Designed miniproteins, single chains, continued (3). Designs and how they scored, part 86

Each design is a single chain, and the fold is of that chain. pLDDT is the mean over its residues in the fold that is shown.

## One batch from the design tools (miniprotein)

Design m11180
Fold by ESMFold2-Fast:
Parts: sequence; structure tokens; C-alpha cells
Structure m11180 (fold): chain A 77 residues (1-77)
Amino acid sequence: SAPVPLAEQRELAARELARLEELGVAPEVLELARAVAEARLTRDPEAVRRALALAERLGLDPEALATLRRSLATIEA
């Protein structure tokens, strides 16, 4: 029950992002998707703040933003 390797998680995220780009998803939505993937993979506070700022600019509702904030929080107490 080890966590999925970071390299495999990055490859899966890259494939999903490539699919969204091929479908012609708006650039700002792709930028949010990339930022969220980066924040989830790295747990970097700067990447987390960037993802949340992009979500707010795209007009995510407060409940969706709260859920995203919780999902991006670091997991060890």
C-alpha cells in the first residue's frame, strides 16, 4: 500500500492534460488543470497558492474552492 510513485503520477497527469489540450479546452482552464496537478504532486505552498488563485479568477464557487483548499493541504500532522 505504498503511494503511487511520483513519476507515474506525473505521467498520468501529463496524459490527461494532453487530452484536454487536444479537445480544445480554453487556455485558462488548461492552466488551472496544470497548476492543480503541480500542487497535488509537489505539495509546494507556492504551487498551491497559484492553483487557488487561478481557480478564484475562473469563478469557482466558494464550496468548490473550500474543497480544493482541503484537497491540496499537506497530509501529515
Scores: mean pLDDT 74

Design m11181
Fold by ESMFold2-Fast:
Structure m11181 (fold): chain A 113 residues (1-113)
Amino acid sequence: MLEDASVSGELTTPAGTHYFLEVKLEVADSKEKAKELAKKAEEELWEKVRAWREAQVGPDAEVFEEESEEEYMDANGYLVFKYERRLMTAPAPPALDEPGWAGVAIGIGVVKV
């Protein structure tokens, strides 16, 4: 049985790559609630990504934002709702051997069907 879970991580490399990742998974009893909890989790985690970003490069630096929404059935019979937002200093996330910053917030809601 799945349980609520959260992961927070920051990675820095000698090349000057900085990643900040915030993920929250919420288990729900309905499709509607799973979607609601996923979106709420993403919104809460996005505020942490924004605060991290201001600390790394300051509020006035140019940034690139991407947003995605996914809905799928997993192999274990859970319906999954995933909301993701990314904040980057370039149009793509930096590779681990390149300098750059990327912050990611992911909210995931799941329901057994």
Scores: mean pLDDT 77

Design m11182
Fold by ESMFold2-Fast:
Structure m11182 (fold): chain A 51 residues (1-51)
Amino acid sequence: MADAIRAAAREIVAAARAGDQVRAAAIGQAALAAGLDPAALAAEVIRVMNE
């Protein structure tokens, strides 16, 4: 789970930084559908954005 959360968060941040908000949202929805914890995913996205 931790590795999947990190991978999803990294891809969300990369898409957002590239200006592709639609892709960022789609990656987030796919991660949630795959059973990733929403709170953990949100925390990791914030952490990666700060890096």
Scores: mean pLDDT 81

Design m11183
Fold by ESMFold2-Fast:
Structure m11183 (fold): chain A 57 residues (1-57)
Amino acid sequence: DLAEQIAALRAKAAAYRAQAAALRAQGGDPLEVQILEGMAALLEGMAAWLERVAAKK
């Protein structure tokens, strides 16, 4: 189900953002924080793209 896949991608992005925030608060590795934030942005972008493709079909 495409809707479930889109929801899963957004949930995963939210989890990565939460992990990045926790690492930043703990004074963790700045590179690891950037990677997690980048992964979250990528997953949100993919979810938005899939939603647009589904809406046009």
Scores: mean pLDDT 83

Design m11184
Fold by ESMFold2-Fast:
Structure m11184 (fold): chain A 78 residues (1-78)
Amino acid sequence: NLLEEGEERFKKKDYKGAIELYEKALQEDPNNARSWLLLGQAYRELGDKNRAFGYLAKALSLGADPEEVKALAEEVEA
């Protein structure tokens, strides 16, 4: 499972490796809100605020929980 393998890389602080697996998951299902959310979280950890916000907005547009997206977006600003 690409998302589970990506989350394992993220947990080890391999954010670039996690992003690679999340991008592969999005190639299979571009409407998966969770994949966009996890991609936004990984770019936040890399300090790429613009990409993080863009991916979180995409997750929200696909039905991600607004409260979860807001909490992650506030952490990008901090």
Scores: mean pLDDT 84

Design m11185
Fold by ESMFold2-Fast:
Structure m11185 (fold): chain A 61 residues (1-61)
Amino acid sequence: MREIVTELAKKEAEEVLKEAGVEEKIPEVVQRIDETAANGGSPEEIARTALEAVKEAIEEA
């Protein structure tokens, strides 16, 4: 379950960042998602982290 959520979160983040025109932020956002998963984050926590990281990347652009 967690692995599936992690992969989906990364895929969705990449698509959203491309749509927003900030593709250069993709590696940073993906890294944050992977770190949350590696640190034992729950599926919900991984999804929330992905959403927050995407919002942060777009706001910084």
Scores: mean pLDDT 78

Design m11186
Fold by ESMFold2-Fast:
Structure m11186 (fold): chain A 110 residues (1-110)
Amino acid sequence: MLERLVELLEKLLEYAKEKGDEEAAKLLEKAIELLRKQIEGEINEEELKEALLYALAGLARLSKEIEDLEKQEEVLELLREAKKLIEEGKLEEALELLIKAAELLVEELI
């Protein structure tokens, strides 16, 4: 699961850099850095929560680039639900929704 999110965020990071969206790139780079630390070490729930919040922020910023408004709203709904799950400490469930949102963003933007 974490490795899949990193893979998707790396593709979206390349897109953000090509587009010149420095703020999206910074958010995604921080998310990738923190997620890689969780993959390589022992999972820390507070650090994982921080990583998922950076991922959510980067994905939310890139969602505004989706030209299909129905697809944009689908991504935003996934991100809103993921945020609630993160706040509730349901990090594995939040991760699944962030992966779905990232997959839709890769499909629509790349």
Scores: mean pLDDT 85

Design m11187
Fold by ESMFold2-Fast:
Structure m11187 (fold): chain A 59 residues (1-59)
Amino acid sequence: GKLFEALQPHPKTGPDELAVRPGDVVEVLEEVDEKWWKAKSLVTGEEGLVPKEYLKEVE
């Protein structure tokens, strides 16, 4: 999938969510809806939902 960088900290507040810190690189696996994307952290290897507004595409 495409690689994205976390711009803001996101806590894991639910079982389906992914915790990220600013600067973490994630691979987007699925665009679940207009707000939430399923991503895999390349830092932790965990998968979950992150708000897409917290992510910027890495080029």
Scores: mean pLDDT 81

Design m11188
Fold by ESMFold2-Fast:
Structure m11188 (fold): chain A 65 residues (1-65)
Amino acid sequence: NEVKEKIIKILEELKNNPYMMEILGVDEETLDEIIELVKQGKLEEALELAEKHSELLAKYFKSLI
């Protein structure tokens, strides 16, 4: 799935950018959990986890779908 692979790549690149992680209000552990859900094809659950931890991250995630 092209969308899934693109999201995974973007989220993994985000892990290498502490500045953007700070802006989005997300830590590496939470981001790793979201990436694993996306890898499993659980995009809805990944979005719900993002929303629970950061509204900005959830909004960013929605822009990728």
Scores: mean pLDDT 79

Design m11189
Fold by ESMFold2-Fast:
Structure m11189 (fold): chain A 64 residues (1-64)
Amino acid sequence: SLPDLDEIIEALGAMFVGLLKASKLSPEEIKEAGERYIELFKKNGASDEVIERLKKEMEELAKK
């Protein structure tokens, strides 16, 4: 069976977080990129649970 939309969005979010972790972007740039990506997921039907998980991961990445 095909994974549901939330599983696909979680996988894409994890890939994005991994790319940001590997990047040499500043905490400010990481925050801006994360906010843009989360907004995109919201517009494409991501559940509130997935959005909250991604927000927490982005907050951790933006910490020094």
Scores: mean pLDDT 72

Design m11190
Fold by ESMFold2-Fast:
Structure m11190 (fold): chain A 61 residues (1-61)
Amino acid sequence: MSPEEKELAKKAEELLKSLPADVAMEVFNEISKVADKLSYKELLELTLKLAEEALKRVQEA
C-alpha cells in the first residue's frame, strides 16, 4: 500500500467507527455493490465520501 492509501484507509476506518452500526452497514452495502469494479484507492475514496455524507446526516438528526 502507498502512504496515501494508508492515510485514506485510516480516515475511512475512523469515520466508519464514528457512525451508528446501521448507518455503517448501509455504507458497506453501497461499497460492496461496486467493490469488484473499483481499484483499492477508488474504494477508499468512495468509502470516505459515503461515510462523510452519512456522518453529516447523523449529526443533522
Scores: mean pLDDT 78

Design m11191
Fold by ESMFold2-Fast:
Structure m11191 (fold): chain A 97 residues (1-97)
Amino acid sequence: EVEELKKKYEEAKRLAEEAREEAERLKKELEEAEKELEEVKKKAEEESEVDEEKAKKKVKEKQKEVQKLASLYSGAAIRAIGYETEAEIYRRKAEEL
């Protein structure tokens, strides 16, 4: 049983590391997309005097991209915490015999 708990710990730890790495990558992509959204908003204000509808569409499309990345990041972060918690439980059980 101790060997089984150790294997479950190692598996949960591996999954936690993978999910945490994914979350860190998505966080960077989200930060970059948020910066791009601010640039798109600035350009849209300039373009709105020529084509207001086109300017609004560009801003909305970039906002949707940011929202999608934020959702993906949240999901990956929650998975990482879940696996980290699971690993800790198996580690503790293995130590308690």
Scores: mean pLDDT 83

Design m11192
Fold by ESMFold2-Fast:
Structure m11192 (fold): chain A 73 residues (1-73)
Amino acid sequence: MEEAFRKEAEQQARQWNSLSQEERDKFKQLALDQAPSSQRQKVLDFIEKQTDLLNNPEKFVDLWKAIAEALEA
């Protein structure tokens, strides 16, 4: 489970960083449109962190651990 989840998160981060700024802005708007008001900030934070992950791999590990911990709870 953990290894497959890590690989999926890594692929999502790589795919995100391969997008142009215009494409990323469109995905942000689509995600916000789909999310209820209470979840919009979490969606924005997640998208922003994906962009940061490829620049700071150690942050990717920390984020992955936090998500895995939440899923195990």
Scores: mean pLDDT 59

Design m11193
Fold by ESMFold2-Fast:
Structure m11193 (fold): chain A 55 residues (1-55)
Amino acid sequence: SEEERKKVLKEIAEKLNEIGDKLDEYLKLYKEAKKAEGEEKEKLLAKAEEILKSL
């Protein structure tokens, strides 16, 4: 039915938005890591890795 179709599309859109948000956060952390050095760089890369694993 049209209602079931709308529900499925809404669920897909929500999942895609979540993936997009996580990817954007990953890229932001990676960009910060590129400018950082030593322990700070390692911490930023670790946070980025955790985001990828949560996908």
Scores: mean pLDDT 84

Design m11194
Fold by ESMFold2-Fast:
Structure m11194 (fold): chain A 57 residues (1-57)
Amino acid sequence: GDLYKRLLQREGGLSEEQLEEIARLAREGRIDEAAKLISEKAGLPYESARTIAELLS
């Protein structure tokens, strides 16, 4: 699996459903929405969340 998905699940407490939604948003080019969801749910700074979202696209 993607190392970043594993990291968000273990450290951020994200559910599998939330990770799937984030991956879908990133694939659709909706990086801003994916980053916002990562930031909100995992408690990460938006800049860090955006980098992760770009890596998932």
Scores: mean pLDDT 75

Design m11195
Fold by ESMFold2-Fast:
Structure m11195 (fold): chain A 68 residues (1-68)
Amino acid sequence: DNRKEALKETLEALKEMKTTEEAQEALKIGADNAEEAGDKELAKILRELSKLKDKEEMIKKIEEELKK
């Protein structure tokens, strides 16, 4: 499942990031890439996550999505 692999890679990248601002930018880029690839659901998930103000909350939400 390409979506689960993308979310897992995003989760690992977020854990290595130093700031919430870096995480927000990475999620926006990820959403744009998902949209270009035709995965509108992944793009929507990543765009919603990019609006969060706390990196730890972003990590938690991705972990929740991976359990679905």
Scores: mean pLDDT 81

Design m11196
Fold by ESMFold2-Fast:
Formats: sequence, C-alpha cells, structure tokens
Structure m11196 (fold): chain A 78 residues (1-78)
Amino acid sequence: MLEELRREAEELIERAEELTEEALASEDPIEADALFSMAVMLLSVARLAAERAGDEETAEEARRKLDELTARYQAARA
C-alpha cells in the first residue's frame, strides 16, 4: 500500500508537468488556466500521497515543482 502511494505520487508529479506544458502551449487563456489548475491539484494530491507513504523526499519534490511551475506559468502569462 505505501509503495503504491509513492508510485502514485511520482506519476501525479509527471502528469502535472505535462499539463503545465500543455497550459503554456495553449493559445486559449481559459483552457490554459483550466489545465494549470488541474496541474496544481495533481501536485497537491501527490504531496499528500507522498506524506502518507512517509516519503518526505517525494513530498518536497512535489512542493518544489508546484513553486517552479507556478512561477513559470505566471511569468508566461504576464
């Protein structure tokens, strides 16, 4: 069970990066916001899953990715 939570956390981080790249590539600001909102939700779930698995390293990775991707998305929209 705990290894499944760790694997799910890693998969969610990867999917969040993909959604963020799609958001950055989107010419529709409504679509871009929706895609990025989904990425943020996935990173939040990934952090919680990693924390429940006792994987502090993956939980911190999810937190760092959230900050990194948020900064990239906000800069691209400015």
Scores: mean pLDDT 84

Design m11197
Fold by ESMFold2-Fast:
Structure m11197 (fold): chain A 98 residues (1-98)
Amino acid sequence: PVFQAKPLTPEELEKLLEQLEEAVKKLEEEGRKDPFTLAQYYLLEYERAKENGDKEKQKEALEKLRELLPEVKELAKKYNSPVIKNIIKEIEEAIKNE
């Protein structure tokens, strides 16, 4: 996942999810496409669901990530960004580990 050193506490994860949810809502209000921010949001939702042992929420998050993966891959073709490539890798890894 995107968190490399210290695992997030439940409180830190919740705060990041709130910040990402606000970012998604703002982009929707502006009429902007944002598969990348949505992918980050659902990766964090997946991690939260794993921390809570919520298999149903894990499945829901993975289904959303499967839907977003082609759009994120198209972004990677347009932008040579290691960050986008890392998000793709993390989505594919999460899907494989179900």
Scores: mean pLDDT 75

Design m11198
Fold by ESMFold2-Fast:
Structure m11198 (fold): chain A 82 residues (1-82)
Amino acid sequence: LTPEQEAEVEGAIYLIKGVVAERAADKYLSKGDIEQALKDYEEALENFRKAAEWFRKSGDTEGAEAAEQRIKEVEKRIEELK
């Protein structure tokens, strides 16, 4: 893989990690565990931020924008739960 392709793969990995954390948070929220849901949403947020950074480094503007949109969605959920 070229350095740009490796950066794109890293972006995809962090995006997947973010989605997994977000899904875990949703499950805890459905069980009424707001404290654990908040922790998992914060983990999703950090992973989506890293995904956006790696996509920007790879020149994948669409990937970066998708990750930024997920950041906004998770930030809204966190705000609603506080």
Scores: mean pLDDT 88

Design m11199
Fold by ESMFold2-Fast:
Parts: C-alpha cells; sequence; structure tokens
Structure m11199 (fold): chain A 96 residues (1-96)
C-alpha cells in the first residue's frame, strides 16, 4: 500500500504540472509531465492490481491528452488531464 500511495502522489504532482504547462501552451513540458505520470501510474497498477481498471482509465485519458496536444486542441487536452487527476485523487482516498 505505502509504495502504491507514493506513486499515486507523484502521479498527482506530475498531472498538476502537466495541466499548468498545457494552460501555458507549453506542449513539450506538458508531454514530459504526462509521461512521468504514466510511469508512476503503471507502477501503482502493478502494486494494486485490484484498482487496475481505474488506473488503466486514467492512463487512457493521459494518452488521449497527448493526442489532443499534438492536434493543438488544448482545451480538450486540459479536460482529459483534469479527469485523470480526479480519478487518481479518488483512488488515493480509497488507499488512505
Amino acid sequence: KEEAIEHLKKAIESLEKAIQAAENGDVDTAKKYIDEALKHLKKAGDLVPEYSREIDGAMMLLLTAKVYLDMGDYEEAIEALRQALETVKKLLEKLE
């Protein structure tokens, strides 16, 4: 649990930074933080497989956000990132 909680907290930090970068139009920085969040979510999923569905959902939203950033659809990218952030925060609450 403890290691999974640490990875979820790091994913949240990376997601908040990705949202800020996307809001500033900094696509490269936003993608960097999306990739960091994906790495932490993957490790959390390996540690708490009972929550794999919620984690996979959040990861899919992050991949979708990267596509929107490449298309210049920043509002859609930010919305996807915010939905992923909410999913991860709710999961963290369940784990203590």
Scores: mean pLDDT 89

Design m11200
Fold by ESMFold2-Fast:
Structure m11200 (fold): chain A 99 residues (1-99)
Amino acid sequence: LSREELDTIALGTLALMQLYLAKKAAERGDFDTAIEYAESALKTVEEALKNATTPERRKLFEEAIRYVKKAIEALRNGDIDTAIELLDKASEKVAEAMR
């Protein structure tokens, strides 16, 4: 595996864990904790994007970033169902970028 592949796997795995923890916090009504994990995931995905060299991988991380930003907005508005859906979509894009 290249350094980029190793960095993508490491950062992608961390982002998936952070998104999962954000989702679990949102499900229990802990919106402040959900936002903190979502913001951490955003930073992790932005770092993964900086390390990505292929247009396809960059596009997937850019889409993931967009979904995480929308999820944070939904969490701030108390729209839990929309936030969970957006966090799941972000996780899908991160997982696809790791392939």
Scores: mean pLDDT 89

Design m11201
Fold by ESMFold2-Fast:
Structure m11201 (fold): chain A 64 residues (1-64)
Amino acid sequence: SDEEAKENLKKGISYYIDGVITGDKELFKKAIEYFKKALELSTNPAFQDYAKELIKKAEEMLKK
């Protein structure tokens, strides 16, 4: 559902921010999991594109 998609996106963003602050790569992995859940739960193309961009950003943080 749209509400579940939004909730998963918010959780992913929270983990991403914590990962940036702490440098803990496990938090970026958790962020990616929640962004992927948000993507799966959404039927809105703009929301799906945004979730995909957040996944790419978190994946780039794992490569550093």
Scores: mean pLDDT 87

Design m11202
Fold by ESMFold2-Fast:
Structure m11202 (fold): chain A 91 residues (1-91)
Amino acid sequence: IKKVQPKSADEAEFLKLVQEANELRLEGERAFKEGDYEKAIELYRKAAELYREAARLAEEVLKDPKAAAVLRKLLEQVERLREEAERKLAE
């Protein structure tokens, strides 16, 4: 590593990932309520990717295992919502 990474930059990236993941999850929940299950699945999939990366940053870079645990629970919730949307689409 040839340069120093400031801790505040990692915190900013973490907050950005959490915000974007939350927005995608809420958009997915709206699509699900409107009966657009294909759109809900795609939005939940994107939210899950961002929650997974945020959890990694929290645990491995920020050294905040409590924040990582919260994000893993949100990831599990989004995966369950995706599975429900997939079941609805199959009906």
Scores: mean pLDDT 82

Design m11203
Fold by ESMFold2-Fast:
Structure m11203 (fold): chain A 95 residues (1-95)
Amino acid sequence: MVKEKEEKLKEELKKQIDEQLAEAKEREPELAELIELSAELLRAALEGRPHEEIEELVRRIAELAGLPEEETERLIENSLAGVERLHEQLRKRAE
């Protein structure tokens, strides 16, 4: 089944995220909260969580980064578009 192949690809990507997260936190401990939220956003995207949850994670990242509202809205729009592209690419690779 194509779904089993997609799940395996998502699992491998989440493992890569976890490994990169550990290294990034070691190099930039002062940015640990921002790094953790960024990793959670990527995991949420891979898991296909609701757009509302992805938007909330992006807003938290933007708040920690001190971004103005206009930049935050743009980041949300780009992140949601990126999630759709990611799911499309995972489906194509699983076929």
Scores: mean pLDDT 76

Design m11204
Fold by ESMFold2-Fast:
Structure m11204 (fold): chain A 76 residues (1-76)
Amino acid sequence: LEERLRELREEYARLAAEAQALAGDKALAELTPEQRAAALEAARALAEALKTQAELEGRTDLIPQIDAALAEVEAA
């Protein structure tokens, strides 16, 4: 159980870093239509994974921030 909790924390940190990179690292206007679609799909998948982890860890305070970050990526 303890090892599984550590793995979940590491996975959550990894997903958070990837979501932050997707939201802030790429100007969507500079991407091809295919790259843009793939980036949006990846961002949505990461956002859903982060929400699931936030609920699991009782960090529901992060859900609005995750939603806001995804909305910014989708609007770009």
Scores: mean pLDDT 65

Design m11205
Fold by ESMFold2-Fast:
Structure m11205 (fold): chain A 82 residues (1-82)
Amino acid sequence: SAMEEEIKKLKEEAEELKKEYEEGKVSPEEAFERALEISERARRIREEALAQGVLTKEMARLLLETESTATMVILAAYVELK
């Protein structure tokens, strides 16, 4: 589905951000803001899929993985910023 493909792209974006952050290619400030945006987009897609009754187990798994990756980046970046 188009929504599942969007989630897969968002997961790839989260994984790429994590790699860039771990490699020191993005600042903690940039990593924090980008990861928050990914997390917010994932939440919005989840809420929309639930509201439309189209959330599959695969979509739920991909969303959970995306949100987990984004959360790790948010927390790691936040620790560096304080």
Scores: mean pLDDT 89

Design m11206
Fold by ESMFold2-Fast:
Structure m11206 (fold): chain A 70 residues (1-70)
Amino acid sequence: APRYTLRLRAYNEKGELIAEEERTFDSVDEAMAWARRFLEEHKDKAARVEGELLVDGERIADFVATPEQL
């Protein structure tokens, strides 16, 4: 079965990395649910969140979100 790895980085308004997490899941739905929790947890302090989704080590998607989009 494919494995989904999600890498998330949160940056403050000064461009400093304030949080970084990486997790692997058996489904994209679980990965996206975790991404939503990460965004919610950091919405008050992050100016930008960057995400990268890999399937079996291959990058499939990326995204950038700002607090105004949360």
Scores: mean pLDDT 79

Design m11207
Fold by ESMFold2-Fast:
Structure m11207 (fold): chain A 63 residues (1-63)
Amino acid sequence: IDALVAAGDAAEAAGDYKAAYDHYAQAARLAEQRGDAAAVAEYGAKAKAAFDKITGVKAVAQP
């Protein structure tokens, strides 16, 4: 999980919001599997923010 969060943060810093979303979403899923509700909420929020960036950044290629 920690490595997934770090990878997500790095991807987001590089502007790769799709990779960031994927990593945060995986981290949230693993946290839920472990019963860590606080981590699920935290990583889920990061994933949602990254997804919003995907629609904003990737969409400039013209949707």
Scores: mean pLDDT 73

Design m11208
Fold by ESMFold2-Fast:
Structure m11208 (fold): chain A 98 residues (1-98)
Amino acid sequence: MKLILKAIGLAIRAIGLIIEAELLEEKAKRTVKDPKVLEEILKLLKEAKKLAEEALKLAMEALKTEDEKKQKELLKKAEELLRKAEELIKKAEELLKK
């Protein structure tokens, strides 16, 4: 029961990070004048979006399985991917401020 709520929470968090990455990509394209800095920001945001999309798939797969051990493994992997995606988004935001 608690694992289902955790899976839903991770799925919502993943969707939020995907949206945030897309909004930051559009902001970077409009505001960043240095092409090299823009390329670095876009690379970070594309990787963050990819990790968040993979985390969403793992969280959704956890909702489909009845194996509690497999659910726990999928959710642990999803959480780790979301943490990495958040770190990449923070690096992109730091470059946007420079």
Scores: mean pLDDT 86

Design m11209
Fold by ESMFold2-Fast:
Order: C-alpha cells, then structure tokens, then sequence
Structure m11209 (fold): chain A 83 residues (1-83)
C-alpha cells in the first residue's frame, strides 16, 4: 500500500514535470497509462509504459526519475535498462 502511494505520488510529479517542460504528448500519454496501471495493480503494464516514456525522453535526469519509479514498483531490471 505505502509503496503504491509513493509510486503514484512520484508518477504525478513526473507528469507535472513533463507538462511543465512541454514534453511530447506520446510521452505524457504513457505516463498517464502507467498511473492507470498502478491504480489497477498491474505493475508489469506500468513498467512497460514507463520504459516507453523513458525511450521517448532525451533528458537523462528525467529518465533517472522514471528509473526510480520502476524501482519503487519492484522492476529494478527494467530500471537498469533505461539509465
């Protein structure tokens, strides 16, 4: 429960950053889909969407933040792939 709440807060922060920096809509859509997946308890689907959002980002600091969210969701292997 606590890890889910922390991950959702972190995802909301990523969405706010992406919108404030005017990142591509496709990236924002994947972050939204990741939040929906976390709310549904589907962490595998959330990890897939987060990996795609990272691939669409040219910002290494933003990719590192996505990797932290993946670690919170228990997907450390995917997090290492996108760093």
Amino acid sequence: HMDRDVALLALATLLAIAKSKNYPQELIDHLRAAMDAVNAGDYEKAAEHLKRAAELSTDPDFRKLIAKVLELLGHKEVAEEIK
Scores: mean pLDDT 83

Design m11210
Fold by ESMFold2-Fast:
Structure m11210 (fold): chain A 75 residues (1-75)
Amino acid sequence: SKEEEIAALQREIDELGRQLLAALAAGDVERAKELLRRILDLREQVLRIELDGSPEAQALIARLRELAEARIAAL
């Protein structure tokens, strides 16, 4: 079901979030960037499942992805 798929993705996001906190505590910026990109990918998957969206919604998701990736790269 959609609910089971979202729950599985949220568990992965939570685990990656814990790893991100550990990487930040260690000062591992490159590992933190990798984990942030993986979290972004999973959050986008959740959003696409929840929003069986219009073409406008999909275009907005793509634009938000570009902005997030640019900010992560700038870290």
Scores: mean pLDDT 83

Design m11211
Fold by ESMFold2-Fast:
Structure m11211 (fold): chain A 60 residues (1-60)
Amino acid sequence: MELIEKAREALEAGDGWEAAVHLAQVAERDPSLAAAAGAAAHAAVAGDKEAALEALKKLE
């Protein structure tokens, strides 16, 4: 899913809010991923890049 790749790129660039936008779109397209996408987005906006990247791996 291209949105997961964009979220990862945003996280690696230090843009947690941009990553959270892409993760919200992942949850909208696939509700089964909503919990994992929400956890990744929460970590991203909190500035916890490592936790966000770990949560993102569960979406792949």
Scores: mean pLDDT 79

Design m11212
Fold by ESMFold2-Fast:
Structure m11212 (fold): chain A 65 residues (1-65)
Amino acid sequence: MERREIILEIAEATMQALLLWLQGKKEEADKVMELVNRAAEALEAGNLEEARRLVEEALRLAEEA
């Protein structure tokens, strides 16, 4: 269930971006959301490998913030 896993990871990254924004880390939140939006676009296009790569990058960036 690769698609379902990616959707859950997108939700996690989105939540982390919201928390960053609430902490005043707007630049970091914006970067995470940019990757989340690109991951969602890749998922819609059926590019599951690209979507997974982008969402993993988003989660990593949120953890480093």
Scores: mean pLDDT 84

Design m11213
Fold by ESMFold2-Fast:
Structure m11213 (fold): chain A 68 residues (1-68)
Amino acid sequence: KGKVTDVTWYMTVVDIDAAVGDKFRVIKNGKEIEVASVPAPGQSVISKDEQEKKGITLEVGDEVELVV
């Protein structure tokens, strides 16, 4: 599991190592959201576009878990 560490107008950063195309389950609502990019070891990015498509708003401190 990991946490949202940063939220910008275009992306959300999570402190978990994942691969592009992996899914996170958002703990607060149980919804799944896809990893858009992995810019550095231990960081994954979820796009704002993906959040809007899924009807999810992520905030700093929100917990996510990697799904298989």
Scores: mean pLDDT 78

Design m11214
Fold by ESMFold2-Fast:
Structure m11214 (fold): chain A 58 residues (1-58)
Amino acid sequence: SPVLEQTKQLFREMAEATERILEVRRRLQAGEISEEEARAQVEEIRREHRQRVAQILA
């Protein structure tokens, strides 16, 4: 089913976006990046996630 395959892709994209955000959090906690840099990177990940979701739904 196209709907089932689309749903699986959405769950996969959510998991990948979550892992990227978790990595930013780890780097922030390790002192490798500032809070401002971490917020910028998370916003970029969220933007890319929204674009990928839109592509899957098209």
Scores: mean pLDDT 88

Design m11215
Fold by ESMFold2-Fast:
Structure m11215 (fold): chain A 67 residues (1-67)
Amino acid sequence: SAFELAVEIAAKELGVPAETIRRLVEQVLAGEISVEEAARRLAELSGKPFSSAKRTIESLVRVKKEE
């Protein structure tokens, strides 16, 4: 799926396991955590700036919703 491909690309670019990124996006879609909280966790795991992590989470959430 487009979502799975996008998760794999993000995982490679950020050096974070695809499973971890997938879980964060699923938690946002389930209403368990906010986009901001998912972005904070991804920033911590990747060492990338919060703004970059937030953009990644927002993009992946959008792709999943468009399926």
Scores: mean pLDDT 87

Design m11216
Fold by ESMFold2-Fast:
Structure m11216 (fold): chain A 60 residues (1-60)
Amino acid sequence: GSSLRQRLLSAIGRLLRAMGILLDKELDPNASEEEIERARREFEEARREFERAVAEVEAS
């Protein structure tokens, strides 16, 4: 299995990318409502994954 450190770093990377995409879509006047909603959903999932990874490291 992957190490806890690798999992945490992957979760951080996903969260940062999801934040960047969401901000890009929010600032883009040509972005559709569906694209913004999708980016928001991906950000929420990435945040939950990050919170789980942090909890797993703290439990170690």
Scores: mean pLDDT 84

